# Designs tried in a protein design run: designed miniproteins, single chains, continued (3). Part 35

Each design is a single chain, and the fold is of that chain. pLDDT is the mean over its residues in the fold that is shown.

## One batch from the design tools (miniprotein)

Design m9266
Fold by ESMFold2-Fast:
Structure m9266 (fold): chain A 71 residues (1-71)
Amino acid sequence: DEEKKKTHEELLKLIGEILRLIGEILDLERELKKAEAEGDKEKAEELKKKIKELEERIKKLLAEMKALPDV
């Protein structure tokens, strides 16, 4: 039960971090739409790079989540 509890706590921590990163991506996508509407190509490219970096972080966290024992 203690090992199951630790696995559950780690799973909830990973889920929380993933949800936080998704929120950051949504905020950056709103800023990207504004930059594209304004014709700010430099800002749009920086925002796309940041979004891609956050997406890669989410992929790594999902892989960590899949590596946890089934509860």
Scores: mean pLDDT 82

Design m9267
Fold by ESMFold2-Fast:
Structure m9267 (fold): chain A 84 residues (1-84)
Amino acid sequence: MAEAETLIETAKSIYDTYTAKGKAAEAAGNLAEATAIYEQGTQSLADLKGMAEHAGEEARKVAEEYLKQMQANYDATKAKLAAA
């Protein structure tokens, strides 16, 4: 229903926004900033996933997938920062 559609759109918007900011920080050589951006994106998507658990299976799956992708970005950038 409308709530599930809104949550799906919100998950995509959060993922796209934080991914764009994080990639821009990485391109600038600022791994610490990129790591912090991906951490914020992960937190926002985790909060949204909690809300999506009650909105329906489709919304939950979409939120979970974006959360996994954002967590992967965070883990990869954190590993690069630790190696530098």
Scores: mean pLDDT 82

Design m9268
Fold by ESMFold2-Fast:
Structure m9268 (fold): chain A 67 residues (1-67)
Amino acid sequence: GVTADIQVQRPEPVSMQEIRDAVGEAVAARIMKDNFLGPDDVIKPGQTLHLTGLSEADVQRVREFLS
């Protein structure tokens, strides 16, 4: 898998549920683990997410969703 840091570019806060709906349960679970987030957490504009152990395609999906 690849390692990446992705800064949230979206103007509004994003829930972990919205992330799961966009990128899938497995990728969302990895994001939660790598960033010490829970399923009810909200990601703020400008926050940076650390991603490890994902495919390049999954990392790209996260980048696209958070832009």
Scores: mean pLDDT 83

Design m9269
Fold by ESMFold2-Fast:
Structure m9269 (fold): chain A 67 residues (1-67)
Amino acid sequence: ATAEALSRLRKLIPDPEQLAELARLVNEKGATPETAREAAKRLGISVETAQEAFDALVELRAANAAE
């Protein structure tokens, strides 16, 4: 659950600065396909990686909200 989502997120984006930027973008604009494309451009990663990282981050928030 929460720990697995965190581990997946770190595996997808091992750079803590890039991970922080991704989290900021999701907080500001939401986990949308448009935000994923912006994150991919900013971080120099693929759109697929950005989307998967968004999913992991949303999963983390959902787990925290459910508990």
Scores: mean pLDDT 75

Design m9270
Fold by ESMFold2-Fast:
Structure m9270 (fold): chain A 59 residues (1-59)
Amino acid sequence: MEEVEEAKNEIRSALDDLRQAATQAEKEPALLRIVKASNRLLELGYTPEEVARIVRELL
């Protein structure tokens, strides 16, 4: 399931950008990438609870 790993890698990358962001304007693009990748996981059959767990584990 390469699509799942791609979405997880996108979340990791976006979370790294979010951690390095100093301003709200810098945080907005990273947050949008997290939302997009999270929506991809939902499209692949994950529940909102499972997606939230994945995001928290990647923090």
Scores: mean pLDDT 80

Design m9272
Fold by ESMFold2-Fast:
Structure m9272 (fold): chain A 68 residues (1-68)
Amino acid sequence: SAGGEAAVKAAEAAKKGDFEAALEYARKALSQGPRSGGAIALRMAGKEAGLSPETAEGAAEGLIKAAG
């Protein structure tokens, strides 16, 4: 899905320390379809980026909160 693509880009940007780009892509993921679906996609994208479950959950939660 389009939200899934944006979520993957957000996770990749976060992994590189580019929080500005990560936040932009997170907002896009959350706006493309149901917000709950975008939130799930952000959590799943962290696993695809190779983050540990704890790190992936923390990063996704932070981005969701920051995105508003």
Scores: mean pLDDT 74

Design m9273
Fold by ESMFold2-Fast:
Structure m9273 (fold): chain A 79 residues (1-79)
Amino acid sequence: MAEELLRKAEELFKEAVESTDAEKAIELMKKAIELAQEAGRILEEEGLSAEEIEEKYGERLRRLEELGKKAGENVKKLL
């Protein structure tokens, strides 16, 4: 289910934001991105338009984007 994949991606990004190890943060971020991409594919396969995805999941997707940015900032600080 796409929603479970998005939830797991959020958890992994949160772990990446809190990580003190750059290698671990990078690996968590990479895995979170993979899960988010898979969720997007599932939603498209279900026949949802980009507008329908935004309507139903837009707030969660924005939250995920924010967490991804923070994870990237944390990786840069650790390097």
Scores: mean pLDDT 81

Design m9274
Fold by ESMFold2-Fast:
Structure m9274 (fold): chain A 70 residues (1-70)
Amino acid sequence: SFVEKVIEEMKKASPLEQRRLIAGLVAEITMLELKYGEEKAREFRQEAIEAAKKYNLPPDLLAWLERELA
């Protein structure tokens, strides 16, 4: 999925690029909430977190992602 590709890129990215990718996911969640409501945004957030776990993101990066997507 698109989300899984972003998470896989994040695992290989520099800290500055990781910040940019996380900001992109936050923007997507905001747009989904505005267009389709909170349930759709929640589904996307859950997909992103599950992808991060599936691709074994470092614990600090996973925690950062979870905080920013809240």
Scores: mean pLDDT 82

Design m9275
Fold by ESMFold2-Fast:
Structure m9275 (fold): chain A 80 residues (1-80)
Amino acid sequence: DESIKEFFEKVEKIKEETEAILEEAKKNGKKEEHIEKLEKILEELKEYLELAKRTAIQPVIDYLEELIEFVEKAIEEIKK
């Protein structure tokens, strides 16, 4: 399934982007742009979670919920 493959590739990129933003904030100091980028990622992930719940593919739902928690925690770390 090409759509499932593209979905996992996109979600993996979001995870990498979140980790990169968090490392940039640690290395060069936290900036408003880091929060804005993470909030956009969080919104996109929540949209994917809503779609995943409609398909009832539990591993996809679990992965997205874990990634959403990771991004939320990253936003909290940068804000503090």
Scores: mean pLDDT 78

Design m9276
Fold by ESMFold2-Fast:
Structure m9276 (fold): chain A 74 residues (1-74)
Amino acid sequence: SEIDKRIETLEKAARVFLEQARRDPAGADEILAQLETLAKEVIDYAESEGNDEAVKRVKELLEQTRAELERIRA
């Protein structure tokens, strides 16, 4: 489905962002802001489709990635 493709794309972007943050931890806050922007686009789409489970999955991915970015920055 379109939502599954968008979530997969966001998951791939999150992995790339984590690798970037590991190479340059000083950039972690900027990377988090980019991830939050992309996550919002996927959430907005999922909400427009009435897919509450997809909204939950994206929010969980964002929180997990945020926690790892905070760990990398420390």
Scores: mean pLDDT 85

Design m9277
Fold by ESMFold2-Fast:
Structure m9277 (fold): chain A 82 residues (1-82)
Amino acid sequence: SAAEVQAALTELFSAVGGLVLALTFDAPKEKLEEHVEELERALERVRALLPNMTPRQQAAAERELRDAERLLEEARRKLEEL
């Protein structure tokens, strides 16, 4: 449903915000790992719902997924240096 898609995207934005704050304020390694795991779960949920989206919604969701994946890659690189 549209409401389910909106809820999944809201969770994705929340997970992105949490990870951005953790990176910005130099969170401890363990907390940074927690935010990475939350973002990974949010990404999986959105991807699972892609077949239930209109082509326009799917295109918008895929842009958000790509941005979130770049953030996740940045966070994983920082974790390797900690």
Scores: mean pLDDT 86

Design m9278
Fold by ESMFold2-Fast:
Structure m9278 (fold): chain A 58 residues (1-58)
Amino acid sequence: SVDPAYVAAEEEIRRYAREHRVAVPPEVIVQVGNYLNSHKGKLSPEEARELARRFVEE
């Protein structure tokens, strides 16, 4: 099943990588995914985008 929060986070990671011409480390992608999975159903798509942005910016 497609989780809208997961989709939003993935889109933000891809957008950031494309915009800044950088490769996001696989470890960061895994960390974002693990956080979303541990908080499944608790985050909106907008909150998931903000979370993903913070992970890739830090």
Scores: mean pLDDT 79

Design m9279
Fold by ESMFold2-Fast:
Structure m9279 (fold): chain A 65 residues (1-65)
Amino acid sequence: MDREKAIELLKKALELSTDPQVRKQIELALKYLEEGDYVNARAAIREALKLPTSPEVKKLLEEAL
């Protein structure tokens, strides 16, 4: 995982996401990346991918992994 690229992609996903549960997982992933916790950051992204959201948000989340 490239931290800088992942942060950029997750911020874009957060701007496009209106679902509170998806947004919560993206915000959690961003917090873990800021802390250097890539294992929990990837887990949060995978949890967001299980939730119903737009194809654009899913693509950004998959690219952030």
Scores: mean pLDDT 83

Design m9280
Fold by ESMFold2-Fast:
Structure m9280 (fold): chain A 102 residues (1-102)
Amino acid sequence: NPEELKEVDEKVIKLVEEGDYEEARKLQIEAMKKLVEELLPEYIEKNSGKKDEDIETSEALVLASTLGYLENDPNFLADEFRKLGADELAERVKRRVELASS
């Protein structure tokens, strides 16, 4: 949701200007998790059964990948897909992560 992202960005900027870097980081992580939870189910519904080459890069995938990087967990996105019952998409993401790590 672009409007929710703008509100988070404004709050983060204010916290950074006030020197509260720890609270700013916490707010960013919490906002990213909320966006993944809201956007990922729709992404799964749209892209289940598609081949990798036919899957559009969605905002949810970009945010989930970023969150996984920030938490130092390369399996975060695959685990989120599994939680939502999208085992095929989870295995595809895991394969891509393994190839990128090679």
Scores: mean pLDDT 67

Design m9281
Fold by ESMFold2-Fast:
Structure m9281 (fold): chain A 60 residues (1-60)
Amino acid sequence: DPHLEKGLKALNNFDYETAAKHFEEVVKKNPDDTLALEELGNQYDVLGKTEEAKKLYEKS
Protein backbone atom coordinates (compact mmCIF):
# COMPACT_ATOMS: atom_id res chain seq x y z
CA ASP A 1 0.00 0.00 0.00
CA PRO A 2 1.47 3.41 -1.02
CA HIS A 3 0.06 5.07 2.10
CA LEU A 4 1.72 2.48 4.36
CA GLU A 5 5.10 3.22 2.73
CA LYS A 6 4.61 7.00 3.01
CA GLY A 7 3.49 6.66 6.63
CA LEU A 8 6.58 4.66 7.55
CA LYS A 9 8.82 7.17 5.74
CA ALA A 10 7.18 10.03 7.68
CA LEU A 11 7.83 8.15 10.95
CA ASN A 12 11.51 7.76 10.00
CA ASN A 13 11.62 11.56 9.59
CA PHE A 14 9.81 12.14 12.95
CA ASP A 15 6.81 13.65 11.11
CA TYR A 16 4.10 12.13 13.30
CA GLU A 17 1.24 14.23 11.86
CA THR A 18 2.00 13.15 8.28
CA ALA A 19 2.47 9.54 9.43
CA ALA A 20 -0.96 9.58 11.14
CA LYS A 21 -2.61 10.96 7.98
CA HIS A 22 -1.19 8.15 5.82
CA PHE A 23 -2.05 5.43 8.36
CA GLU A 24 -5.62 6.83 8.51
CA GLU A 25 -5.89 6.21 4.75
CA VAL A 26 -4.60 2.63 5.18
CA VAL A 27 -7.18 1.96 7.92
CA LYS A 28 -9.99 3.44 5.78
CA LYS A 29 -9.07 1.08 2.93
CA ASN A 30 -8.30 -1.96 5.15
CA PRO A 31 -10.10 -1.61 8.53
CA ASP A 32 -8.75 -5.01 9.66
CA ASP A 33 -5.08 -4.16 8.97
CA THR A 34 -3.62 -4.84 12.42
CA LEU A 35 -0.27 -3.17 11.70
CA ALA A 36 -1.91 0.00 10.38
CA LEU A 37 -4.29 0.12 13.37
CA GLU A 38 -1.38 -0.24 15.81
CA GLU A 39 0.74 2.39 14.01
CA LEU A 40 -2.17 4.84 13.84
CA GLY A 41 -2.79 4.21 17.55
CA ASN A 42 0.86 4.96 18.30
CA GLN A 43 0.68 8.26 16.37
CA TYR A 44 -2.55 9.31 18.09
CA ASP A 45 -0.93 8.52 21.45
CA VAL A 46 2.12 10.74 20.74
CA LEU A 47 -0.23 13.48 19.48
CA GLY A 48 -2.17 13.35 22.78
CA LYS A 49 -5.28 11.58 21.45
CA THR A 50 -5.01 8.84 24.07
CA GLU A 51 -8.69 7.74 24.06
CA GLU A 52 -8.75 7.38 20.25
CA ALA A 53 -5.42 5.51 20.38
CA LYS A 54 -6.88 3.05 22.93
CA LYS A 55 -9.84 2.29 20.65
CA LEU A 56 -7.46 1.54 17.75
CA TYR A 57 -5.36 -0.81 19.92
CA GLU A 58 -8.54 -2.64 20.99
CA LYS A 59 -9.44 -3.16 17.30
CA SER A 60 -6.00 -4.54 16.47
Scores: mean pLDDT 80

Design m9282
Fold by ESMFold2-Fast:
Structure m9282 (fold): chain A 58 residues (1-58)
Amino acid sequence: MEELIEKAKKAYDEGNFVELYRILKELYKVDPEAAEKFIESLPKEVREQLKEYIESES
């Protein structure tokens, strides 16, 4: 679980949003609480984009 969070942070820092979204999808399946906590730690603008992407999968 921590490894997925670390990979997500790295992808975000590198500007690799495709990889970031893919990692967050996997993290949501394994630990949705950790995924939400990570998203809340991001800037508001990025956080809104990520939430919309996740909701579109439903």
Scores: mean pLDDT 74

Design m9283
Fold by ESMFold2-Fast:
Structure m9283 (fold): chain A 74 residues (1-74)
Amino acid sequence: MEDLKKKFEELVEEIRARRKAAGLPPPSPENRAYLEDLIRRYTPPELQKIVDELLEKGYDPEEILEALSRILAE
């Protein structure tokens, strides 16, 4: 469990750094709600706590969704 949490956090930070370097804007408030719904739909129960913690830390839903997609693709 700890290894998976660490991998998830590292992926989110990598995605954030890449998006920041590319100059991508944060999602609009309307798109944020849609993306948060997608995150809840795609998040396995075992990853839900990690995702909730990342949202509380202020990571963008797009960053979390991309990291989640990469973890699930394996």
Scores: mean pLDDT 73

Design m9284
Fold by ESMFold2-Fast:
Structure m9284 (fold): chain A 80 residues (1-80)
Amino acid sequence: VNSITVKLEDGSDVTIKVDSSDTILQLVNKIAEKTGLSATTAEQILNFLKSLGISSNASASSLTGVTIDVSKVKQMTELQ
């Protein structure tokens, strides 16, 4: 089973199932919906992934086994 881990700002971890038919954009939308993250934070995650060379149109399978740290994503956005 393909999944990713999302580290929230409160230190909790959420595991989200990855569907290979989803894009990165669709996966980030599902993360925001399941974790209660704002649309602004979802955009920051997408921009962070783009800075790593991961396109929003790429397959969500590209993120299998990856951990997304929301605090680090926000820090990277403030430094740019």
Scores: mean pLDDT 77

Design m9285
Fold by ESMFold2-Fast:
Structure m9285 (fold): chain A 60 residues (1-60)
Amino acid sequence: MEEKRKELEKKAKEAEQSGDYITAARYYNELARIYREEGKLEEAQKYFDKAVEYMKKAGE
């Protein structure tokens, strides 16, 4: 799980840098899901909020 989280963070950041906001939102949402399943609700909320922000950018 740790290695998977790091890979998802890397992919989310790369998508942000390329302006691919829909892809960034999807990776942040997957991070939020992983943290929620582990009971780390504060981290899950943080990544979920990022996913929502990037979804709004993509939908504009």
Scores: mean pLDDT 81

Design m9286
Fold by ESMFold2-Fast:
Structure m9286 (fold): chain A 69 residues (1-69)
Amino acid sequence: SRVTILRQQFVQHLQNGDYSGALQTFQQLMDVSSPSLRRRLFRGFQGMLTQQGADDMRQQMQSMMDQWS
């Protein structure tokens, strides 16, 4: 349930152009997710951000993912 709520909050922040809120929620989402789920979530979000042309956000999220390697 917490994963679902955090996913919804991430998408909501992104839709609102609140990238700082989106990054904070992304970090929380990764912290509560298994390694397998982290990889799946990140891949999905990368696709979404690429479609929106949000390259800076995508690069920031990629850098954050390195902390869970």
Scores: mean pLDDT 80

Design m9287
Fold by ESMFold2-Fast:
Structure m9287 (fold): chain A 68 residues (1-68)
Amino acid sequence: DAEVHDRIGELGRRVYEALKAGNWEEADKIVEDEIERLKKEGYSEDDIRQVRAVYRAVRIAVEDGVPP
């Protein structure tokens, strides 16, 4: 649980940096690659849903021009 939360936090940071740089395709790739890794490591659907939720939140914030 704690490990997943730390991993999700680091993912969010990497995604934010990619989106901030205008690399939307790279941000999508980062998220999909991490989801594939989590699935292979046996993480639950709830954990994967958290990864998708973080990505969605960061993407919306960047799209709306809101500070992170």
Scores: mean pLDDT 74

Design m9288
Fold by ESMFold2-Fast:
Structure m9288 (fold): chain A 57 residues (1-57)
Amino acid sequence: DLKEAAENIALLIKNGDKERALDAAKSLIEKGLDVSETIELVDKIDPELAEELRKLA
């Protein structure tokens, strides 16, 4: 589920594992999934990373 993926990405960022979070988000984008809600969650935690994800989507 996309919502579970978004929560997992948020947890990775909070734990300082930005590299795995970015890889997980890129995987969702490559599969053509709507990552709008994921980016919104990330923006609340790490706005710079959210901006990077918007450029990839």
Scores: mean pLDDT 79

Design m9289
Fold by ESMFold2-Fast:
Structure m9289 (fold): chain A 86 residues (1-86)
Amino acid sequence: EAERLRAEAERLWREALRAAAEGDRERAVRLAEEAVRLGVEAARLEGLLAPEDVEAAVAAGKERARALVEKILSDPELKEKAAELA
């Protein structure tokens, strides 16, 4: 289950990077936040994160994901790199 969640999070993150590269802020944020949620759940299942820390980890991860999407949207060089990584 953890491996499947991590793989799905990676897929959603690649889709988020593609959306950000295309200038679709709403889609990029939504996909990136979902990727964070699944990644944190995978870490919890693998014992890398205590259950009581999950909520804080998701909140922090979503803030970082939104900041990264915004940075990609405003920086042409990062936008090109996001397209390459997607």
Scores: mean pLDDT 81

Design m9290
Fold by ESMFold2-Fast:
Structure m9290 (fold): chain A 80 residues (1-80)
Amino acid sequence: MDEEIAEGVADIYKAIGNWLLSKGDYKGAAESYTKAAEVYEQAGLRDKAAEMYRNSAIAAEKAGDTELAQKYREKAEELA
């Protein structure tokens, strides 16, 4: 149940992130993907969390935040 609820919540944040990315709001996309990653991580869904942290890193890099992008890449590698 917790895992199923977490997937639903994280899917919403992922969808918001995808929408913001499509609009060029890279900072907003990174924040939304990070929220999805945190929800997956709390649910023990490590592979999905790692995927979302990678998406956050890409969005952060596009936003010009290289330090934040590196932190999210490192977090994704930790979970893989």
Scores: mean pLDDT 85

Design m9291
Fold by ESMFold2-Fast:
Structure m9291 (fold): chain A 57 residues (1-57)
Amino acid sequence: SLPVAPDEDVTDETLKKFVSVLTPEQKEALKKDILEKYDKATEESKKIIEKVLKLIE
Protein backbone atom coordinates (compact mmCIF):
# COMPACT_ATOMS: atom_id res chain seq x y z
CA SER A 1 0.00 0.00 0.00
CA LEU A 2 1.86 3.04 -1.31
CA PRO A 3 -0.48 5.56 0.34
CA VAL A 4 0.31 4.92 4.01
CA ALA A 5 -1.91 7.68 5.34
CA PRO A 6 -3.50 6.34 8.55
CA ASP A 7 -7.28 6.26 8.72
CA GLU A 8 -8.14 7.26 12.28
CA ASP A 9 -11.76 6.30 11.52
CA VAL A 10 -10.65 2.63 11.39
CA THR A 11 -8.88 2.84 14.79
CA ASP A 12 -11.98 1.72 16.71
CA GLU A 13 -12.49 -1.33 14.45
CA THR A 14 -8.75 -2.06 14.55
CA LEU A 15 -8.73 -1.93 18.36
CA LYS A 16 -11.83 -4.16 18.61
CA LYS A 17 -10.32 -6.69 16.20
CA PHE A 18 -6.99 -6.65 18.04
CA VAL A 19 -8.62 -7.16 21.45
CA SER A 20 -11.00 -9.86 20.11
CA VAL A 21 -8.09 -12.11 19.03
CA LEU A 22 -6.38 -11.92 22.43
CA THR A 23 -6.60 -14.68 25.02
CA PRO A 24 -7.49 -13.71 28.63
CA GLU A 25 -3.79 -13.98 29.55
CA GLN A 26 -2.79 -11.74 26.63
CA LYS A 27 -5.48 -9.22 27.65
CA GLU A 28 -3.99 -9.10 31.17
CA ALA A 29 -0.49 -8.62 29.74
CA LEU A 30 -1.72 -5.85 27.42
CA LYS A 31 -3.56 -4.17 30.31
CA LYS A 32 -0.35 -4.11 32.37
CA ASP A 33 1.66 -2.76 29.43
CA ILE A 34 -0.76 0.04 28.58
CA LEU A 35 -1.20 1.03 32.24
CA GLU A 36 2.61 1.35 32.49
CA LYS A 37 2.60 3.49 29.33
CA TYR A 38 -0.36 5.57 30.54
CA ASP A 39 1.78 7.70 32.88
CA LYS A 40 4.21 8.51 30.02
CA ALA A 41 1.53 8.95 27.34
CA THR A 42 0.35 12.10 25.62
CA GLU A 43 -3.30 13.14 25.95
CA GLU A 44 -4.05 11.59 22.54
CA SER A 45 -2.38 8.31 23.52
CA LYS A 46 -4.32 8.30 26.80
CA LYS A 47 -7.59 8.38 24.84
CA ILE A 48 -6.47 5.32 22.86
CA ILE A 49 -5.39 3.56 26.07
CA GLU A 50 -8.80 4.29 27.65
CA LYS A 51 -10.56 2.78 24.62
CA VAL A 52 -8.37 -0.33 24.80
CA LEU A 53 -9.01 -0.71 28.55
CA LYS A 54 -12.77 -0.47 27.91
CA LEU A 55 -12.55 -3.16 25.21
CA ILE A 56 -10.46 -5.50 27.38
CA GLU A 57 -12.65 -5.42 30.47
Scores: mean pLDDT 68

Design m9292
Fold by ESMFold2-Fast:
Formats: structure tokens, C-alpha cells, sequence
Structure m9292 (fold): chain A 60 residues (1-60)
């Protein structure tokens, strides 16, 4: 049971990594290859917030 749960968590982590890397590519963001998954996720989050704000300003 414990080993299966750990394997499931690792697969979920890999899926999240692929998603974040896809978003970085789509947003045309360059990141350090040595950056952690958390650092990459934060960069994606900040860029999304920035772009949402820019769109919001344009809609005023």
C-alpha cells in the first residue's frame, strides 16, 4: 500500500512538471534548467497574474 501510494505521488509530480513546462513554453518564459518545480510553478503563476492584469487594464 505505502509503495503504491508513493509511486502514485511520483507520477502526479511528473504530470504536474509536464504541465508547468508546457505552460512555460506557451508563455515564452525562459527559466534556469536547475530551477525546482516549485520555482517554475511560481514563475508561471506570476506571469499568469501579470498577463491577467494587463488584459484587465485593456478592458477598462
Amino acid sequence: MAAEEERRRKLGRELVELFIEGMLKDLNIEVDENASLEEKANIVDEEIIKRVKEVGEKLK
Scores: mean pLDDT 74

Design m9293
Fold by ESMFold2-Fast:
Structure m9293 (fold): chain A 62 residues (1-62)
Amino acid sequence: MSVEELLKKAEEYYKEKKYEEAAKVLEELKKLYPDDETILGALAALYEKAKKYEEAEKLRKE
């Protein structure tokens, strides 16, 4: 799968308010691009929407 396809999939889950599923897709992108600030920021924001504040804080500290 391309990066664009995974981002599109995460966006679709976000629109459906499936924040945990959207975060799982972004976790796959993070494995491919671990230092990409855009992916890390989007993932942290999704964890905040899913009320997973500890996971969001961990990403912001890394």
Scores: mean pLDDT 76

Design m9294
Fold by ESMFold2-Fast:
Structure m9294 (fold): chain A 70 residues (1-70)
Amino acid sequence: VTLDVKNFGILMRSLGQNPTEEELKEAFSEFDKDGDGTVSAAELGHVMRSLGYKLTDEELQQLIQQVMSD
C-alpha cells in the first residue's frame, strides 16, 4: 500500500496537524525513490518524522492500518 501527498495531508489534518503541500512534497521526495509521488507504508513513519511529527508505535500502526483499509 502507498500514499500520495494529498492522502497523507488528509491523514495529518485528521490528527490535528496542518502541513503545507510543499512540506509534504519535500518530505516525500526524500523517500520516493522512483519519483511517482507516493511512499510505501514502511516509509510513512520516516515521512512523519521528517515533517517533525512524533508518533508512538501504536499511532503509527493505526495510520498504517487506516491506509490499508482505504
Scores: mean pLDDT 69

Design m9295
Fold by ESMFold2-Fast:
Structure m9295 (fold): chain A 88 residues (1-88)
Amino acid sequence: MRKEAVALLLRGFIDGDVAEAVERLRTVAGLSDEEVRELQGEAGTVYARVVELVRAGREEEAIALLQTEAGMDPAAAREAVAAIRARL
């Protein structure tokens, strides 16, 4: 559950539509506003670390972090890193 919630929020940060992920966690998963806020903090920390790794040219580490923390498959993680790089 927690990893799936972080993955959903992280996808929202990458796509720029985190509000949709927040709404699903509240309405579908039944999480409280406090629980969602805590998960947003966790996902935001992971996102910031991924951005830092991409800026440093450490894309393999960024891909590995997305797979570990968000449960992304290698193709999805690679696309996410490419999207972040395009926004820098």
Scores: mean pLDDT 78

Design m9296
Fold by ESMFold2-Fast:
Structure m9296 (fold): chain A 55 residues (1-55)
Amino acid sequence: MEIEELLREVAGGGVSDEAIKKIAETMKKTDPEAGLEFLRRQVEAARRVAERKAQ
């Protein structure tokens, strides 16, 4: 669930929940720890970009 939540934030609503679940399943079976770390960094970067675009 945590991976799905982070993926949803990175996608910014541009990707369906079903697609996010499939991606999350792939990450969980590959390396959940590395996946979570990567996603946390991506969420932070995406929020920075969104913040600048908002103004």
Scores: mean pLDDT 71

Design m9297
Fold by ESMFold2-Fast:
Structure m9297 (fold): chain A 76 residues (1-76)
Amino acid sequence: SMMEELERLLREAEEHFRRALEARAAGDYAGAARHLREAAEKLRRAAEVAPEELRPELLAAAERMEAQAAAAEAAA
């Protein structure tokens, strides 16, 4: 179902976000940027399958992940 796909995509985004935090804590800013971009991509895909009311929230979250990725890349 679309809800099961949404749940999977959100779980994958969360996993990438956690890995980004671990990479950043270890001083691996390039790795953090990569994981943040993967999280953003999962959130954008989640927005495509999500109910309309959740889409702006998910897209805003993806934009925040991309901004954090750019900041991490600049710090690398």
Scores: mean pLDDT 90

Design m9298
Fold by ESMFold2-Fast:
Structure m9298 (fold): chain A 77 residues (1-77)
Amino acid sequence: EEKKKLEEELKKLNIEMRKLAEEAIKNNYSIEELKKKLEEMKKKLEKIDTEESKIQIKAIDDALKTGEEEKLMLALS
């Protein structure tokens, strides 16, 4: 029951992140804006204790460490 609820929350967040990636491309987001959005998404993912959310958090952390636009965009996808 709890696991299904967390999986549903993760699916909703993945949709939100995908929309954010589309907006970032359309509006030419700066590296600072991408980092800010990724930090917000990471905080939301930390509330979801699943294997998939942990993998996404690691990908975001790796992207944030590099500061490269391409890697930041990839972490949103």
Scores: mean pLDDT 79

Design m9299
Fold by ESMFold2-Fast:
Structure m9299 (fold): chain A 119 residues (1-119)
Amino acid sequence: MATVTESGGGTVAEGGSLRLTDTVSGDVGGLLAVGWEQQAPGQPLRGVAIAGGKGSIVAPRYAGRFTGSMDQAKKTAYLDMSDLRREDTAVYYSGAVVYDSATGRLQGVRGAGAQVTVV
């Protein structure tokens, strides 16, 4: 079974930058896409970005500040966050779509979430 390990969360000053890193391991024959969702306190889940192949799609709310990318050879994805604002304080959940080498099928896997706090 494939797993996602999230890292790079933490506390950052307003106007600062963070990179979230998602490493996919286990029965991974191929990494096809990684997406990110934001869960701010008291707010619904919001789509942030999806990265796949040669590019990313970033939701309008985050466009120009956030960028998703993927290194298929390393089975790793990055959410680069810049010009961070206090309203960006949230847990960021990643989800990956993989080709599962054990079953020969597509599988969705979710990370545990990375806390980002902007002060």
Scores: mean pLDDT 86

Design m9300
Fold by ESMFold2-Fast:
Structure m9300 (fold): chain A 61 residues (1-61)
Amino acid sequence: SEAVARAVAHTLLGIAYELEGKYDEAAKSYREAAEVFEQSGDTDLAERYRKKAEELEKKAK
């Protein structure tokens, strides 16, 4: 679906930023992925990516 494609794009962008050590940008991308999953009713994936973003935000500080 369109929502799945958008969520995957955001997760891939998050991974790319993580590899560059850009943890704030990575967290932002994962939060965007979580929002798309939430809107598509995939609450488990949404929660998982929100937690991942929160961990990266703590790491960036």
Scores: mean pLDDT 84

Design m9301
Fold by ESMFold2-Fast:
Structure m9301 (fold): chain A 81 residues (1-81)
Amino acid sequence: SIAASLPSPEQILADAKGTLEKAAELRETDPVKASVYEVAAMILASLADIAGHPELLKEVAEYARELGLDETAEMFERRYK
């Protein structure tokens, strides 16, 4: 299975959070780059779902809200709700 070759849940979560932090940093200065990092975080969250850890989508969504990325948080929330 492709899922068996994916990074660990801990690594996926760390990478998703780091990607969201980068998106938040860039939101005011480079919104196009910020949008690329937001999409990358969504792809990483999808890998967590594929890896059998949909609960990580909730943690990623909560972190996105903490960073002020409300639209991105709502996209994650739609996947686990």
Scores: mean pLDDT 76

Design m9302
Fold by ESMFold2-Fast:
Structure m9302 (fold): chain A 93 residues (1-93)
Amino acid sequence: SMAKEEAKRLTKKGEEALRKRDYETAVKYFTEAIKKDPENAKAWLNLAYAYYRLGKYEEAAKYAEKAIEAAEKAGDEETKKLARQIKLAAEAA
């Protein structure tokens, strides 16, 4: 769908922002990506990671949980493992 194509583009822009350590810009792109494709587990994972890097641990844990749910639905074991690690790190912070 067009929404999923737009979500992929936004996810790529968010990943570029993460590479530059621009976590606030990454949050904006990943937030728009999940609005267009809320089943995108990787976008939820990256959103959680960006919040974690910003020290926003409550949001990081919340969105990591969303990433776990989306990854489980998609059968994406790698994204699920990474999301669980972010959730544990955020809850321990």
Scores: mean pLDDT 90

Design m9303
Fold by ESMFold2-Fast:
Structure m9303 (fold): chain A 68 residues (1-68)
Amino acid sequence: STLDEAKALADEKLAEIEAAAKAGDWKRARQISRELGAYVEEHLSEEEAAELLAHMARTMAGVQDPLA
């Protein structure tokens, strides 16, 4: 489904954003963030976008705290 594809893309893009930010490449981090946002706006409904945001928040929390 489009939502499942968006979740996979978001996981990949969040990792790229974090890597760019750690490298000090804020221009690239911002570009990737804009591209992800544009994809969500073009391909997802408002409800699907909300589910994706919840998925992203949960994924980020899981990566930062392996004991949570």
Scores: mean pLDDT 76

